# Designed miniproteins, single chains, continued (3), part 27

Each design is a single chain, and the fold is of that chain. pLDDT is the mean over its residues in the fold that is shown.

## One batch from the design tools (miniprotein)

Design m8912
Fold by ESMFold2-Fast:
Structure m8912 (fold): chain A 99 residues (1-99)
Amino acid sequence: SVRELAEEVARELEEIAQLAEKAGMKNTSDAARKGARTARWLAENADKYSPESILRKLIEALEYVKKQAESDMDKAPEAAKQIVERTDELIARLREELA
């Protein structure tokens, strides 16, 4: 369900935030924590929004985290690459649910 997807995205973003924090990627870590809070709020309020709206908002949060990680590529290339790959995988799964 879309609620379960939002909960999964929240957990993944919390793990991404920890990875970013350990790598010194402060902007990426902050973005991931904000994204996790948004995903949790969407999961709790899933009945108030269309599934399409929830999926689009989750994708937007993930794309923002990806953008921040890409900006940190020169400073923490290994961690940034992992975060970009993880966000891309989640975005692809959510986009398939929109189709």
Scores: mean pLDDT 90

Design m8913
Fold by ESMFold2-Fast:
Structure m8913 (fold): chain A 81 residues (1-81)
Amino acid sequence: SELEKRKREIRDEAYARAKEKGLSPEAITYLMLAVEALERGDEEGLENLLKYMKENFPEEEYEIIKEIVEEAKKRIEELEE
């Protein structure tokens, strides 16, 4: 569906931004899990992943992760009614 294509584009863009910003492979893995949680509407899963990343990654990486997740969330919300 068109909605599924747009969600894939949002995921691909989040990945590209993470790579461009120089996030570690582990940070990128958790970021992509967070974006997938957003796509599924898994609010609890997203909160748990963000908490884990905040506690386990450097503050500089977490700020980049948070920015990318917030942008992905905004774009996903724009696709919903």
Scores: mean pLDDT 84

Design m8914
Fold by ESMFold2-Fast:
Structure m8914 (fold): chain A 70 residues (1-70)
Amino acid sequence: VSEQELNDEVMVALAEIAAGIALTHGASVEDVREMGERLVEKAKELGLSPETIEEIRRIFDETIARLQAR
């Protein structure tokens, strides 16, 4: 795989792990939003694909929605 493909895969995996931890421990919506924005900015700096950036955003948006439920 190319370096770009590896970076894409690693960043998505990190987003999934971070989201899972946040959801399990009931992190605040604000903290999760800030974490997601920081990861998206880093992904943009690394030149990740728009599709990968969208997937990272989707992961954090779904996590926020679940934390806001109830």
Scores: mean pLDDT 78

Design m8915
Fold by ESMFold2-Fast:
Structure m8915 (fold): chain A 74 residues (1-74)
Amino acid sequence: MVLSEEEGRELFERFKETARRDLALLKESGDTSLVDAFIAALEARGAELQKMVPHLAEEIRAFTAELIAEIRAL
């Protein structure tokens, strides 16, 4: 299913907010055993979001890549 530009942008903004909050919680917990699982979940959700909002696919890929790089720096 392809969302409208407005719906897709709203969904992407919520995805970014949730992902950044989850990263903050991961940093606070200090539990490095969750890092690989978090990266896998982020990649899977990002791929699904790209299918739903293909017009934002490049932005979604860029965001997920940047966040994964930040997680791997932990």
Scores: mean pLDDT 81

Design m8916
Fold by ESMFold2-Fast:
Structure m8916 (fold): chain A 76 residues (1-76)
Amino acid sequence: IAGARTETVDVEKGKTYTYSGSFDVPAGTPVEVLVFDEQGNLAWSGTTTTDSNGNYSVSFVPPESGKYTVVGLALK
């Protein structure tokens, strides 16, 4: 992997949450995003790619309100 970031977010049930981050990687680098609930269960996963500034964004709808851990992984 080219990079990894972890963040805790507070979300509202049934409302779209948009997670944005950045990595010091080339444009078009694949990014896997994993979202875990407070118990450590995988709640959502998705893939995207970085833009010319290394920025990426994914959106998901949480099944329950509360704290989630978001892990972004930049892949080579």
Scores: mean pLDDT 79

Design m8917
Fold by ESMFold2-Fast:
Structure m8917 (fold): chain A 91 residues (1-91)
Amino acid sequence: EVKLSVSLSGNTVTARLEVDASYAKVGVILQGEDKGVLASALSFGATTIEVTVDLAPGTTQVIRARGLAAKKLSEPLKLQKELTATVTTAP
């Protein structure tokens, strides 16, 4: 089981990935409209991982969150879930 969520609080975007205990490593990537990486995190043996990015106030932009996981430490991270959201930050 893999769950990916994106939330906005003020100007801070949080991407959260939740996986079951069968996964040995997990990663989350936040990308901007140009597909540039805004934030990323990698964890080993965790069932939950989060990344945050602070966006400019009073802006509207498209954010992509990508949740990656692997069942073995020796395996490459594989895309499990992807979300695209249009985010408008507080002034």
Scores: mean pLDDT 81

Design m8918
Fold by ESMFold2-Fast:
Structure m8918 (fold): chain A 55 residues (1-55)
Amino acid sequence: GIKIGEEATQRILTDGAYGERALRRAEERFGKGALRNPSVRNMVTLGVAAEELAK
């Protein structure tokens, strides 16, 4: 449940390269135009990072 989201958040905060890779995957899935809003970008990037950790 909630643990994967917290782990993804911590990893993004402590590993900038992980956060950048997650953002790149979010841009591939949702498009750069949708991610121009920083709040939307942060939310979808966190979701993609959580999916990558769940692999």
Scores: mean pLDDT 67

Design m8919
Fold by ESMFold2-Fast:
Structure m8919 (fold): chain A 73 residues (1-73)
Amino acid sequence: AEVYQGGLVMPDGTTAPATITITATSVTAVSPAGTVSGKIERRTDTTVEAVAADGRRYVVGLLGPTGALVLPV
């Protein structure tokens, strides 16, 4: 699994610090504001697109080898 440090952007526009774990099939972001998990639908060199169990979509922007930002779509 790949582990990144960065941020989880909340629906209200605030950003919480997050640990982001990416596997072959899933993304999980753990923050003080809560945990978001999704199934990977698409991956590029700089982004991971994931869908949560409730159908909400998230894009993970990869900010170099150790940094990432999770954005609600």
Scores: mean pLDDT 82

Design m8920
Fold by ESMFold2-Fast:
Structure m8920 (fold): chain A 69 residues (1-69)
Amino acid sequence: ADLLPVLDFLDPDRDGRLSPAAIKALEAAGIHLPADVRASGLLDDTVLALLAAAHARLGDAFVPRVLGA
């Protein structure tokens, strides 16, 4: 539930791809994406795991941090 607003922001086209703006927002929020993900833009299991780990660290601040970056 807590990741759905972030996923909608990162992949508004619902095609499983991150826009360049979404990648910049994640990096600005302190979520360091692997180089292959930045090159491909795929919203894969690696990205989902990084989002889950960031949510675990930030708690309720996670969604505002990502959306506000």
Scores: mean pLDDT 73

Design m8921
Fold by ESMFold2-Fast:
Structure m8921 (fold): chain A 81 residues (1-81)
Amino acid sequence: SMEKKMEELKKRAEELKEEALRMAPDDKRVQQVVEQAEKMIEEGEKLKESDPQKALFLYKSAVNLLEMTLERLRREKALAG
């Protein structure tokens, strides 16, 4: 169901936020991305009853943003030796 998909995406976003902040706690770029993802989730929460499709899109966008950030961090860590 759509509700189950939203809950799974929200949980995924929280896990990705925690991982990003753990990997780079003092990185301002990571902090900005986390803040942006949190704003997307907050907008999704406001819309989930009135516009569930837009809410789902916002949750997916937050997850995608955080996943891209983690891929960058993992790449940077690998290159640092």
Scores: mean pLDDT 86

Design m8922
Fold by ESMFold2-Fast:
Structure m8922 (fold): chain A 78 residues (1-78)
Amino acid sequence: IAAELEEKARLLELAAKGYAELGKDEAAATYRQISDLYRQAARQAATLGPDEARALQAETDAQAKAIIAAYAAAQKAA
């Protein structure tokens, strides 16, 4: 679980870098925020038991989904 969360953080960081190189700074910032969230969750999961780590993973996935939804809503608001 910790390794899975770390890998998600790495992929999201790569996505953020890609968006930044395209000049899409808001998208880059959003993906960096989610990457940091998964990196923090990975560190916490490494100190937890399997059930607690799974609960943290589910909570982190829900938080990431909410951030993406908020970003998408902001893009559509104008």
Scores: mean pLDDT 76

Design m8923
Fold by ESMFold2-Fast:
Structure m8923 (fold): chain A 70 residues (1-70)
Amino acid sequence: ISTVAKIPLQNLEDIFGAAGAAKVVNAMGPVPADTAVSITFVGNLNEVTAMDAAGEVLKTVTLSSTELFT
């Protein structure tokens, strides 16, 4: 299990590339622009948890590595 430290949502491209970041954002739906995300890798699955400035969980999405990196 590997967890990436919390990053700004706008920095998802640094992890998943532009296409992968777009897939995460589309699956997550509308969130505030200042949302932070944490990413946990579990086998071939990526859990992306969106949090507000207070640390409250807004949304969680799970996408396969194949989908994100293709």
Scores: mean pLDDT 72

Design m8924
Fold by ESMFold2-Fast:
Structure m8924 (fold): chain A 87 residues (1-87)
Amino acid sequence: SLEERRKAIAEVGKYAKEAFDGIEASTDLEEKRKLVDEFVEYAKKKSKTEMAIAAGYLRQRAEEASPETAEVLKYGADKVEKIIKEK
């Protein structure tokens, strides 16, 4: 339903913001990769709709992020999108 989509957008968006702010704040590329892998594992446990929303947030934040963070977020989006296609 439309209400279920709105709730999914709000809940995923809040978690995504906190997670992505943490990835950007990290000064170590290995830590950024670890944090995005943790976000992908979070998304993997959600519905297809919530996963699609998560991938969208990853893509959106990558456009505004530093180059290293953008690379890591795009990698995360590719992983989430692949999982959606395999379901």
Scores: mean pLDDT 84

Design m8925
Fold by ESMFold2-Fast:
Structure m8925 (fold): chain A 89 residues (1-89)
Amino acid sequence: MEEVEKKIKEAKEFVEKQLEEAKELIRKEPEELRKLAAESRASMTPLEAEVADALERGVEEAIEALERYAKALLEQFEKQLEEEAKKKE
């Protein structure tokens, strides 16, 4: 159980750090991110495409979409770790 808690904490810290860096990048270089998103669109997941579409509408819309994406990723990761912990005793 302690190992699962540690991994969840590390994942939260990592995702929060990446989220803050991504928010800063969106505020600082929105045009470059729009160009990168357009070039990568064919390989995007639906959630990534939602963030890219939000960025075309505005910086704050992109930040909100990114926060929803990060939350969804963390919830999915927590569920996966809980499932693995059940198999390990």
Scores: mean pLDDT 74

Design m8926
Fold by ESMFold2-Fast:
Structure m8926 (fold): chain A 70 residues (1-70)
Amino acid sequence: MEELKKKIDELVEEARARAQAAGATLHVEIDGDKLSVTATGAQDRAQTLAAGDAIRELVERYKKLLEEAK
């Protein structure tokens, strides 16, 4: 449980760094097994797409971590 949370925090940090490089701020909320991710600050479509890519990667890796934990 604690180990899983640490891995998730690491993934969130990576996703935030990627979104920030694109000019967006990533907001991540975790409630049990539920992951909620939103991006703010994107000024145009290119930044929105880049933030979306960061969110997609985070979600996919998060699903893998949950699969490994079960």
Scores: mean pLDDT 76

Design m8927
Fold by ESMFold2-Fast:
Structure m8927 (fold): chain A 80 residues (1-80)
Amino acid sequence: EEERFEAEVDVALLEIKLAVSKIAYRNGADIDEIIAFLEKLKEEATALRERYKHLPEVVAQLDDIIAEIDRLIAELKAEK
């Protein structure tokens, strides 16, 4: 129960940070700063994936988040 709650909170915080990066981009924030933020967020998501590797549902959610971060980084690099 406690571990699942912690995992849900950690995933929700990653989703919030990802949403904030998208808002920053739409409001004209520096692309290089957004890429750096997303690269750091990917490191955080990867660390959480290792922490929660025994929870398949959480791993699947983190894999989806990591894939979205990778897509956004590629898109932002193409827009430079």
Scores: mean pLDDT 86

Design m8928
Fold by ESMFold2-Fast:
Structure m8928 (fold): chain A 73 residues (1-73)
Amino acid sequence: MLRHLTDALAEAFEKQGHLEIAQLFRELKETEDINKRRELREEIVKKMREAGYPEGTIESVRESLEHAIEAEE
């Protein structure tokens, strides 16, 4: 779940020219530490806000990442 979500979002942000955000999603995909995953989620949210994304979009991405990070497989 998380790897598929992070790949899809990284590709989408890269296509939109937001390479820094795309790189954060790739780092999240390779990170297994729960605290580092939470930190990366908050960095992604911050960078999306700085890039001017609507709050509804930011909240949707944050919630999706939160559920994927906290999910036991």
Scores: mean pLDDT 78

Design m8929
Fold by ESMFold2-Fast:
Structure m8929 (fold): chain A 75 residues (1-75)
Amino acid sequence: MDGKIGEQKAKDLGLSEEGIKAAREAGYYSELASRRARAGDREGMREALEKGKKAKEKLAEIVGEENAQKVMDAI
């Protein structure tokens, strides 16, 4: 499942190949943070959240903030 929901939403929105890749990366770190939180891995969760923040910023830069938010709302 690693980032596939974000990837699919980006494809549904007709985003560029770079936008789809960025959406998959943002989704991956969001899912990773949730898994680490459930496992009680606070340090790993914090790292995944930090990487996820950077991935979201990159996604917004490529596809715009509105499309980035639509992708993140689907995750």
Scores: mean pLDDT 81

Design m8930
Fold by ESMFold2-Fast:
Order: structure tokens, then C-alpha cells, then sequence
Structure m8930 (fold): chain A 76 residues (1-76)
């Protein structure tokens, strides 16, 4: 079943590394990524099969934790 999850990341020195790992994981797992950024945050919208999206979200959360970046997760 298709699932859409939105990840919101604050402005942070480690953000580039977190976004790179998350986007690479999405491409490796066949998950579509839409990116949107403002001066104070970046938003990634992940769309794909439930198990694939959940796998990508886990990678993003682990990468964010390693860099000390807080992530807001919203299931759409």
C-alpha cells in the first residue's frame, strides 16, 4: 500500500549530511522524494510502498540523531 511521510528538519550545520543520506536511501529503495526549503527549515516528502518509506524514514532519523538534528515526522 502506498504511504506518504513528511520529514521536517531545522536549519543546522549537519543538515546537508542528513539530507544526503535520506535522499540516497530513498533512491536506493524506490521511494519518491520532493524537497522544499525555507531559510529556517527543510522539508522532504517521501512517497512509496509502506515498508520502503518506513525504511527511508528510519535512515533519516538515525542520520539526524548522529548529527544532533531534531526531526518532525508527519504521516500524510
Amino acid sequence: MMKTVQLTFPSHPGLGAVLTKTVNAAYENGVEVEGFGTADKAILTLTGEEEDVEKVVKVGLEAARAEGVEVEVKEL
Scores: mean pLDDT 83

Design m8931
Fold by ESMFold2-Fast:
Structure m8931 (fold): chain A 80 residues (1-80)
Amino acid sequence: SEMEEELKKAKEGAENAVKMAEGSAKEGVKLSEDSVATTFSVMLLRYPSAKDIIIEAARKAAELLGLDEDKVVKKVEEVA
């Protein structure tokens, strides 16, 4: 199913983005809310059926980076 393949790709992409955010946090790399939101907004534009997965991953990435989760999620949703 095309939808199942899209969801799988979105989940893998989201999990990789969260792992990169965790790595950046551990190395003390400061990322902006806009930078994080842009990463997940691009995923949402590519995989619109995976909105819930992408939004949850964006929230988790923001939390790991010490950013405002609600602000990051709102920025991602504004592109959809």
Scores: mean pLDDT 84

Design m8932
Fold by ESMFold2-Fast:
Structure m8932 (fold): chain A 92 residues (1-92)
Amino acid sequence: KPKEEAYQRVLESLQQLQELVDQVPDEELQRELRTLLAETRKAVAEEDFATAKAKVEEMRKLVEESSESESLKAQLLASLDEILAAIDALEA
């Protein structure tokens, strides 16, 4: 069913992001991203998509401002873009 498929895609994208976050060598950044990821999951479960998107944008800003490798940043930003697209599909 389209809504169930869209929701499942959001959950899968969040899980993929968690695996990338676990590769972040900066312990402070990793902790902040884990917190925002948990808040994003909660917002999605509550169907508060505005809050979920805001938390994804906060993660995007932290990644862009970080000192991580360009390769890891590109992977994290791509994963965040996938989550935003999945949430937009779920809202439609």
Scores: mean pLDDT 85

Design m8933
Fold by ESMFold2-Fast:
Parts: sequence; structure tokens; C-alpha cells
Structure m8933 (fold): chain A 85 residues (1-85)
Amino acid sequence: MGVKPMTVEEVKKKIDEYLKKGKPYLAALIAVEAVAAYVIRGDYKSAEELIEYAKEKGILTDEQVEKLKEGKYAEVLIELLKKME
């Protein structure tokens, strides 16, 4: 398995696929995980582009977007995972 994050284009495609399957929490989870991976790599441009896309698709709330911009990725991931359980 690759340990590198997907490209922004690949993540956007996965988000669209999960939304079409009625899995918005899984779409949001993939987006947040990719954002965290981009930030860890210093790829802030890809992280910002993906946050904006997720917000546009309605899979992340304004409060979750603010938490991601503050680096609170674990809090957003835990919140999304609990909604999938």
C-alpha cells in the first residue's frame, strides 16, 4: 500500500464517488485525511484547495473547516468516524 497522499484530483474524484453512493461521511473522512497528509508534507496549497472543494460539496461544515485550518485534524476525524459507527 502507498503511504503517500493521493493527488488533489484523485481525492476530488473519490469524494464525488462516495457522494454518488450516499456516503457523505466517508467522503468527508477521505478529504480530512488527505488534508492532514498534505499539511504534514508541507503542501499547504493542495490542503487549502481540498478544504475549499469539500466545503463547496457540503461535506464539511464551516466549524469543521475552521478546525482543519487550526490543525485540529484528529478532532474532525474522530467526529466523522463516530457518525459512521
Scores: mean pLDDT 78

Design m8934
Fold by ESMFold2-Fast:
Structure m8934 (fold): chain A 62 residues (1-62)
Amino acid sequence: GPEVTLTATEDQGPTTPSVLGLKKGETVTATLLKRHEDGTLEVRLADGTIQLVSEDKVVITE
């Protein structure tokens, strides 16, 4: 998938598996693997970890 930058739209706590734990305005670079129909994004981080993140919690930029 494409390499993307994910920017948090709000402060994200470590409360669910679909949250990256970023603060509002923090960014992470990842490879977008899949976009699920429920609005969940499957991404691979630079360390090789696969994470699920809600698309309403991030802005995606290439």
Scores: mean pLDDT 72

Design m8935
Fold by ESMFold2-Fast:
Structure m8935 (fold): chain A 58 residues (1-58)
Amino acid sequence: LLSLVREATRDASEEVRREVEELVRAGRYQDAAQLLAKAGRLTPELEAAILRALLEQS
């Protein structure tokens, strides 16, 4: 998941990249998805990976 986040946010601001990475590390996948969507960086591949991570948590 982190590698997909890094690829999707390559051209985003440093603040967005750091915040999303921190949220993913904390297991806060819904918050990470919302921030990525707001930044225009939520790709279909990344959204699918986040959904899989949420299902694995439950």
Scores: mean pLDDT 79

Design m8936
Fold by ESMFold2-Fast:
Structure m8936 (fold): chain A 84 residues (1-84)
Amino acid sequence: MSEEEFQREVAIAILEMTIGILKADKSVSPEDQAEAISYANRVIKAIEEGNLDEARKIAEEALQSPSPAVRWVGRIALKAIDAL
């Protein structure tokens, strides 16, 4: 496995763990949970496609959300992408 492949797999794993945390958090509304998971999945897809510019744009869009859960996903996603 290349270093770049390993870094992408780590970024995806972090986002998958984030989805798991959101699903377990009963304090997050169903609507906010669904939106936050949607953003995480969109970032994962962009990373899998090798489109890091699109992944960053999706994460930055999430940071503009009124939902704290969606903004949290945006922050985690940007940190994961910045490590690539």
Scores: mean pLDDT 84

Design m8937
Fold by ESMFold2-Fast:
Structure m8937 (fold): chain A 85 residues (1-85)
Amino acid sequence: KLEKEADEALNRVESYAAQAAARSDEETGKKIFELFKKARELRDNVEETKKYLDEIVKIAAEVSPELAKKMKEAGDRFVKALEEL
């Protein structure tokens, strides 16, 4: 149950990251995808994953404050689900 909630939340972050990347220049888009890949790979370390998700939110805020807000909400759900496992 909680693992499914974590997966769904992370998929939402990926969707918002892709939207932010599409609205960014090529270099910024690459940084967003690299940070998301790191967040996904470090899933067994909640603190490190949260750092990478927070960095993506900061970059997204430069593109769209609304996307950054949605990404933060999804990221917070992901972290909460992992902490409850």
Scores: mean pLDDT 77

Design m8938
Fold by ESMFold2-Fast:
Structure m8938 (fold): chain A 71 residues (1-71)
Amino acid sequence: MEAEEYLKKGVEAAKKGNIEEAKRYAREMARALGLEDQAEAVARAIEEAAAGGHDVVAVLRMLYKQLKARS
């Protein structure tokens, strides 16, 4: 599955408040871009955003852009 599809699934999970599923899709997104070493870092960013009451959807989109620039 392409990284863009994992982003889409992560965004839908985040919109439903399913943070654990959003974290799982964020890890898969990093892996699909060949950046497996970033998988736990992006999951942590999602967890921190959710814990702080921030927009998890916006954070997911930002992380995708950053990872895509590195791949």
Scores: mean pLDDT 84

Design m8939
Fold by ESMFold2-Fast:
Order: sequence, then structure tokens, then C-alpha cells
Structure m8939 (fold): chain A 78 residues (1-78)
Amino acid sequence: MKKEELEKLLKELEEKDKELEERAEEVRNLEPEKQKEERIRLGKLLLEILDKLIELGIEVEEAREAKEKIEKLLKELE
């Protein structure tokens, strides 16, 4: 992997992780119906973070297991 590509992936991962934390805090203050919609959005964002971890070779097995669990949770929320 090129150094520039690695730096870009790390930056994207940091940005997505920050967005996940900010959205998780907002969800706690929402009405139940809006909480469901935001949980679906957070789950999708978490899947994007997990995909970036797999691309970077970071905790690949743990990321794959987490991705499977989140995909299952999202199906239950839909």
C-alpha cells in the first residue's frame, strides 16, 4: 500500500469514528422513533469503520465478527 493511501484511509477512519461518537450522543436525547432511525444510521457508519479496519489490516478477525453482528442487528431494526 502506498503511504499516501494509508494516510488517507487512517484519516477517513478517524473522521468516521468521530462521527459515530457524536451521533451516538445525539441519539440518547431523541424520541423513540427517531432513535430507531439513528441507530440504523449509526450501524451503517460502524460497518464503514469496520470495512476500513479490514482494509488497513487492523484487528481483521474482530472487525469481521463485529460486522456480522451489526449487519444482523440492522436487519432486526429494519
Scores: mean pLDDT 73

Design m8940
Fold by ESMFold2-Fast:
Structure m8940 (fold): chain A 92 residues (1-92)
Amino acid sequence: IEEDIELYKKVIELTFKAGDALDAGNVEEAIELLRQALETAKKLSVGGDDIAGAIERALQAAENGDLKTARDYTLKATMLALANIVELELRK
């Protein structure tokens, strides 16, 4: 549980930074942050698949220059991670 909570916090941090980079037009920085978020999400033992899927779609959109879709999926990944960390904290 504690290990997953720290991984969720890292995903939230990285996806927030990626969203900020997308909003600033720093696409290369956003792609690197999303790649790090994806690697972190793949280490989650519970609930990581939906988050990883959202990050993968954000990466694909960013690489194709679809910044709106990239931002939308980055936000979705952040929201999923926030919801899951709250659930884990409540189950302590």
Scores: mean pLDDT 80

Design m8941
Fold by ESMFold2-Fast:
Structure m8941 (fold): chain A 76 residues (1-76)
Amino acid sequence: IDLAALAEDLAATPAEEIKAGLEQALAATEAAIAAGKLTPEKAEQLLAELAALRPVAPESALPILDRLEALLEKAK
């Protein structure tokens, strides 16, 4: 999972596509955790990237960001 590249890509897209992209990122994060591929260091990095994304995300995407943050917190 590459949340930084995804966040940069999403910054240029409409709010609906941003929400869809974040839903895909959530699913990819769950899959990475299940596969044992998400390290604590990577989880901390992704949390920092997520915090930078939060102020520019549409309100409809905030619940998805909250869920992604909770998953990353448990993974570190």
Scores: mean pLDDT 73

Design m8942
Fold by ESMFold2-Fast:
Structure m8942 (fold): chain A 95 residues (1-95)
Amino acid sequence: DLEELARRLAAVLAHLGVTEEEVLAGLEHALKTESREEALRVAEAVLTGDRALLEETLEAMLRKRVEKRKAPPEEVERARALIAPLAAETAEAIA
């Protein structure tokens, strides 16, 4: 149930000011795209507080996007630099 998953994620992320409606919209968009598997893995990592799983999933998403879009190396490195801070901030929010 997508709405139930969105509600659980919003409860975890409430400290960051993320609403249930925003989470639901993001999940609906991801499920209608090629990012469905990645979105579900991010949701699992957030709900379990698994920072390593979150970092691994975000890195896999970045690699897939780089292959598909042939993004320049500078853009890839900039995006990669954001993975660890984002994962740490998310893990702290659920602790």
Scores: mean pLDDT 64

Design m8943
Fold by ESMFold2-Fast:
Structure m8943 (fold): chain A 80 residues (1-80)
Amino acid sequence: MEIHEFEVTEKADFDKLIETAFKYSEKITVIRDGEVIAEGNKEEVKKANLRVGDILVLYGVSEEGIKALEEAGAKHLATY
């Protein structure tokens, strides 16, 4: 299963980005300054209060999902 890292950019609509991410993954990890600040469902990620520069880690995202996340203001950084 591929792991995808996305950076939250200044172009992001945070609500749209979260809704879009959870269309393509049931579980998301949020990393801020190298630390995991949230992991789990949509409510847990919303409570983290996303910031520009946060990293979203999603598992098994399709090419359609990558494009949708980029349109929502995330930058695709890496695939493992």
Scores: mean pLDDT 84

Design m8944
Fold by ESMFold2-Fast:
Structure m8944 (fold): chain A 89 residues (1-89)
Amino acid sequence: MKEKLLELIEELKKLNPEKSEFYEEIEKLLKEKRYIEALTALYSIAPQKVEELAKKDEEIKKLLEKVESMPEEERRKILEKLNERVKKK
């Protein structure tokens, strides 16, 4: 699970280096074991890639089901907090 999400973040950093600070904050969420917040952020950016990982990893699938069950407003708040963390650097 964690390793696959970290590999996805590394891929996204290479594709969009301008967003590297945002991806770095998602990595920090994973290191802090804040998997739901990290997956919510990744799912908002790269939904197809997250869905592909969920098909290959049962733990990611269960986390994605929790993310999808969240109200859209709650998912938006997670993204806003992450963006604020990037701006404070």
Scores: mean pLDDT 80

Design m8945
Fold by ESMFold2-Fast:
Structure m8945 (fold): chain A 77 residues (1-77)
Amino acid sequence: SAQLAAARARIRALLDQIDALLAQGTPAGVQQALALFAEIRRILADMYALDPAAAEALAREIEPRVQANAEKARALA
């Protein structure tokens, strides 16, 4: 659906923003990245309500990137 396609595109855009924020290496960048992680979780929860299979597939696709960013955020905190 158009809603699911938009949600997938938004999550990928948010991950790109998180990469840029963490690359700054600042506490402010980490705090902003954490807020964007919360937005990704909200969008995924909305996707699970609409189509659990599509949400699960996207969650698996982005998992390595989410884990790498979480590790970077912990190192900078």
Scores: mean pLDDT 86

Design m8946
Fold by ESMFold2-Fast:
Structure m8946 (fold): chain A 73 residues (1-73)
Amino acid sequence: AQAALDEVLAAIQALTDTVAAHAADEAVIKAALGRAQAVAGRHYDKLTEEQLAQVQAADDAALAAARAAIAAV
């Protein structure tokens, strides 16, 4: 399960980095959000309940950051 958690968290981090680097580009942020969600969905069955809660918290934070960045442009 650790490898699956690492992949999901890396995808969420890539989304966060994209939001920070490309705040003015709504299309880039939306595409990165979609990719992060697709990676998370692929690994849900491989994660413990605690790891799923960690992924959900990270996803919620990334989604809020993406929405704030889109609203700023």
Scores: mean pLDDT 67

Design m8947
Fold by ESMFold2-Fast:
Structure m8947 (fold): chain A 81 residues (1-81)
Amino acid sequence: KVDEILTRISRVAYLAEKDPEKAKEEVEKLFEEILNSKDPTVQLTGLLYLDIFAREALNDPSASENLKKLGEYVKELLEKG
C-alpha cells in the first residue's frame, strides 16, 4: 500500500540524520520494493516521493545516484509504453 511506502520513506528521512550509510541502504531497498510492486499508483507515487526525499534529505552524492536510477526506470516505462 502507498501509505506503507510513504511511512518507510519518512523513516529513512529520519535515519539520514543519524546514520547516512544505513539511510542509503534503505533507499536502495525501497527502490527495489517499489519497482517490484504490482500497483502502478504505488510505483509512481513511491518513486516520486523517494526522488524528492533523496534530493532534499540526503544532500550528498547518493541523492544524485538515486535520481539517476529513477530516471532510468522512467525511461524504461516510456519506451515499453
Scores: mean pLDDT 66

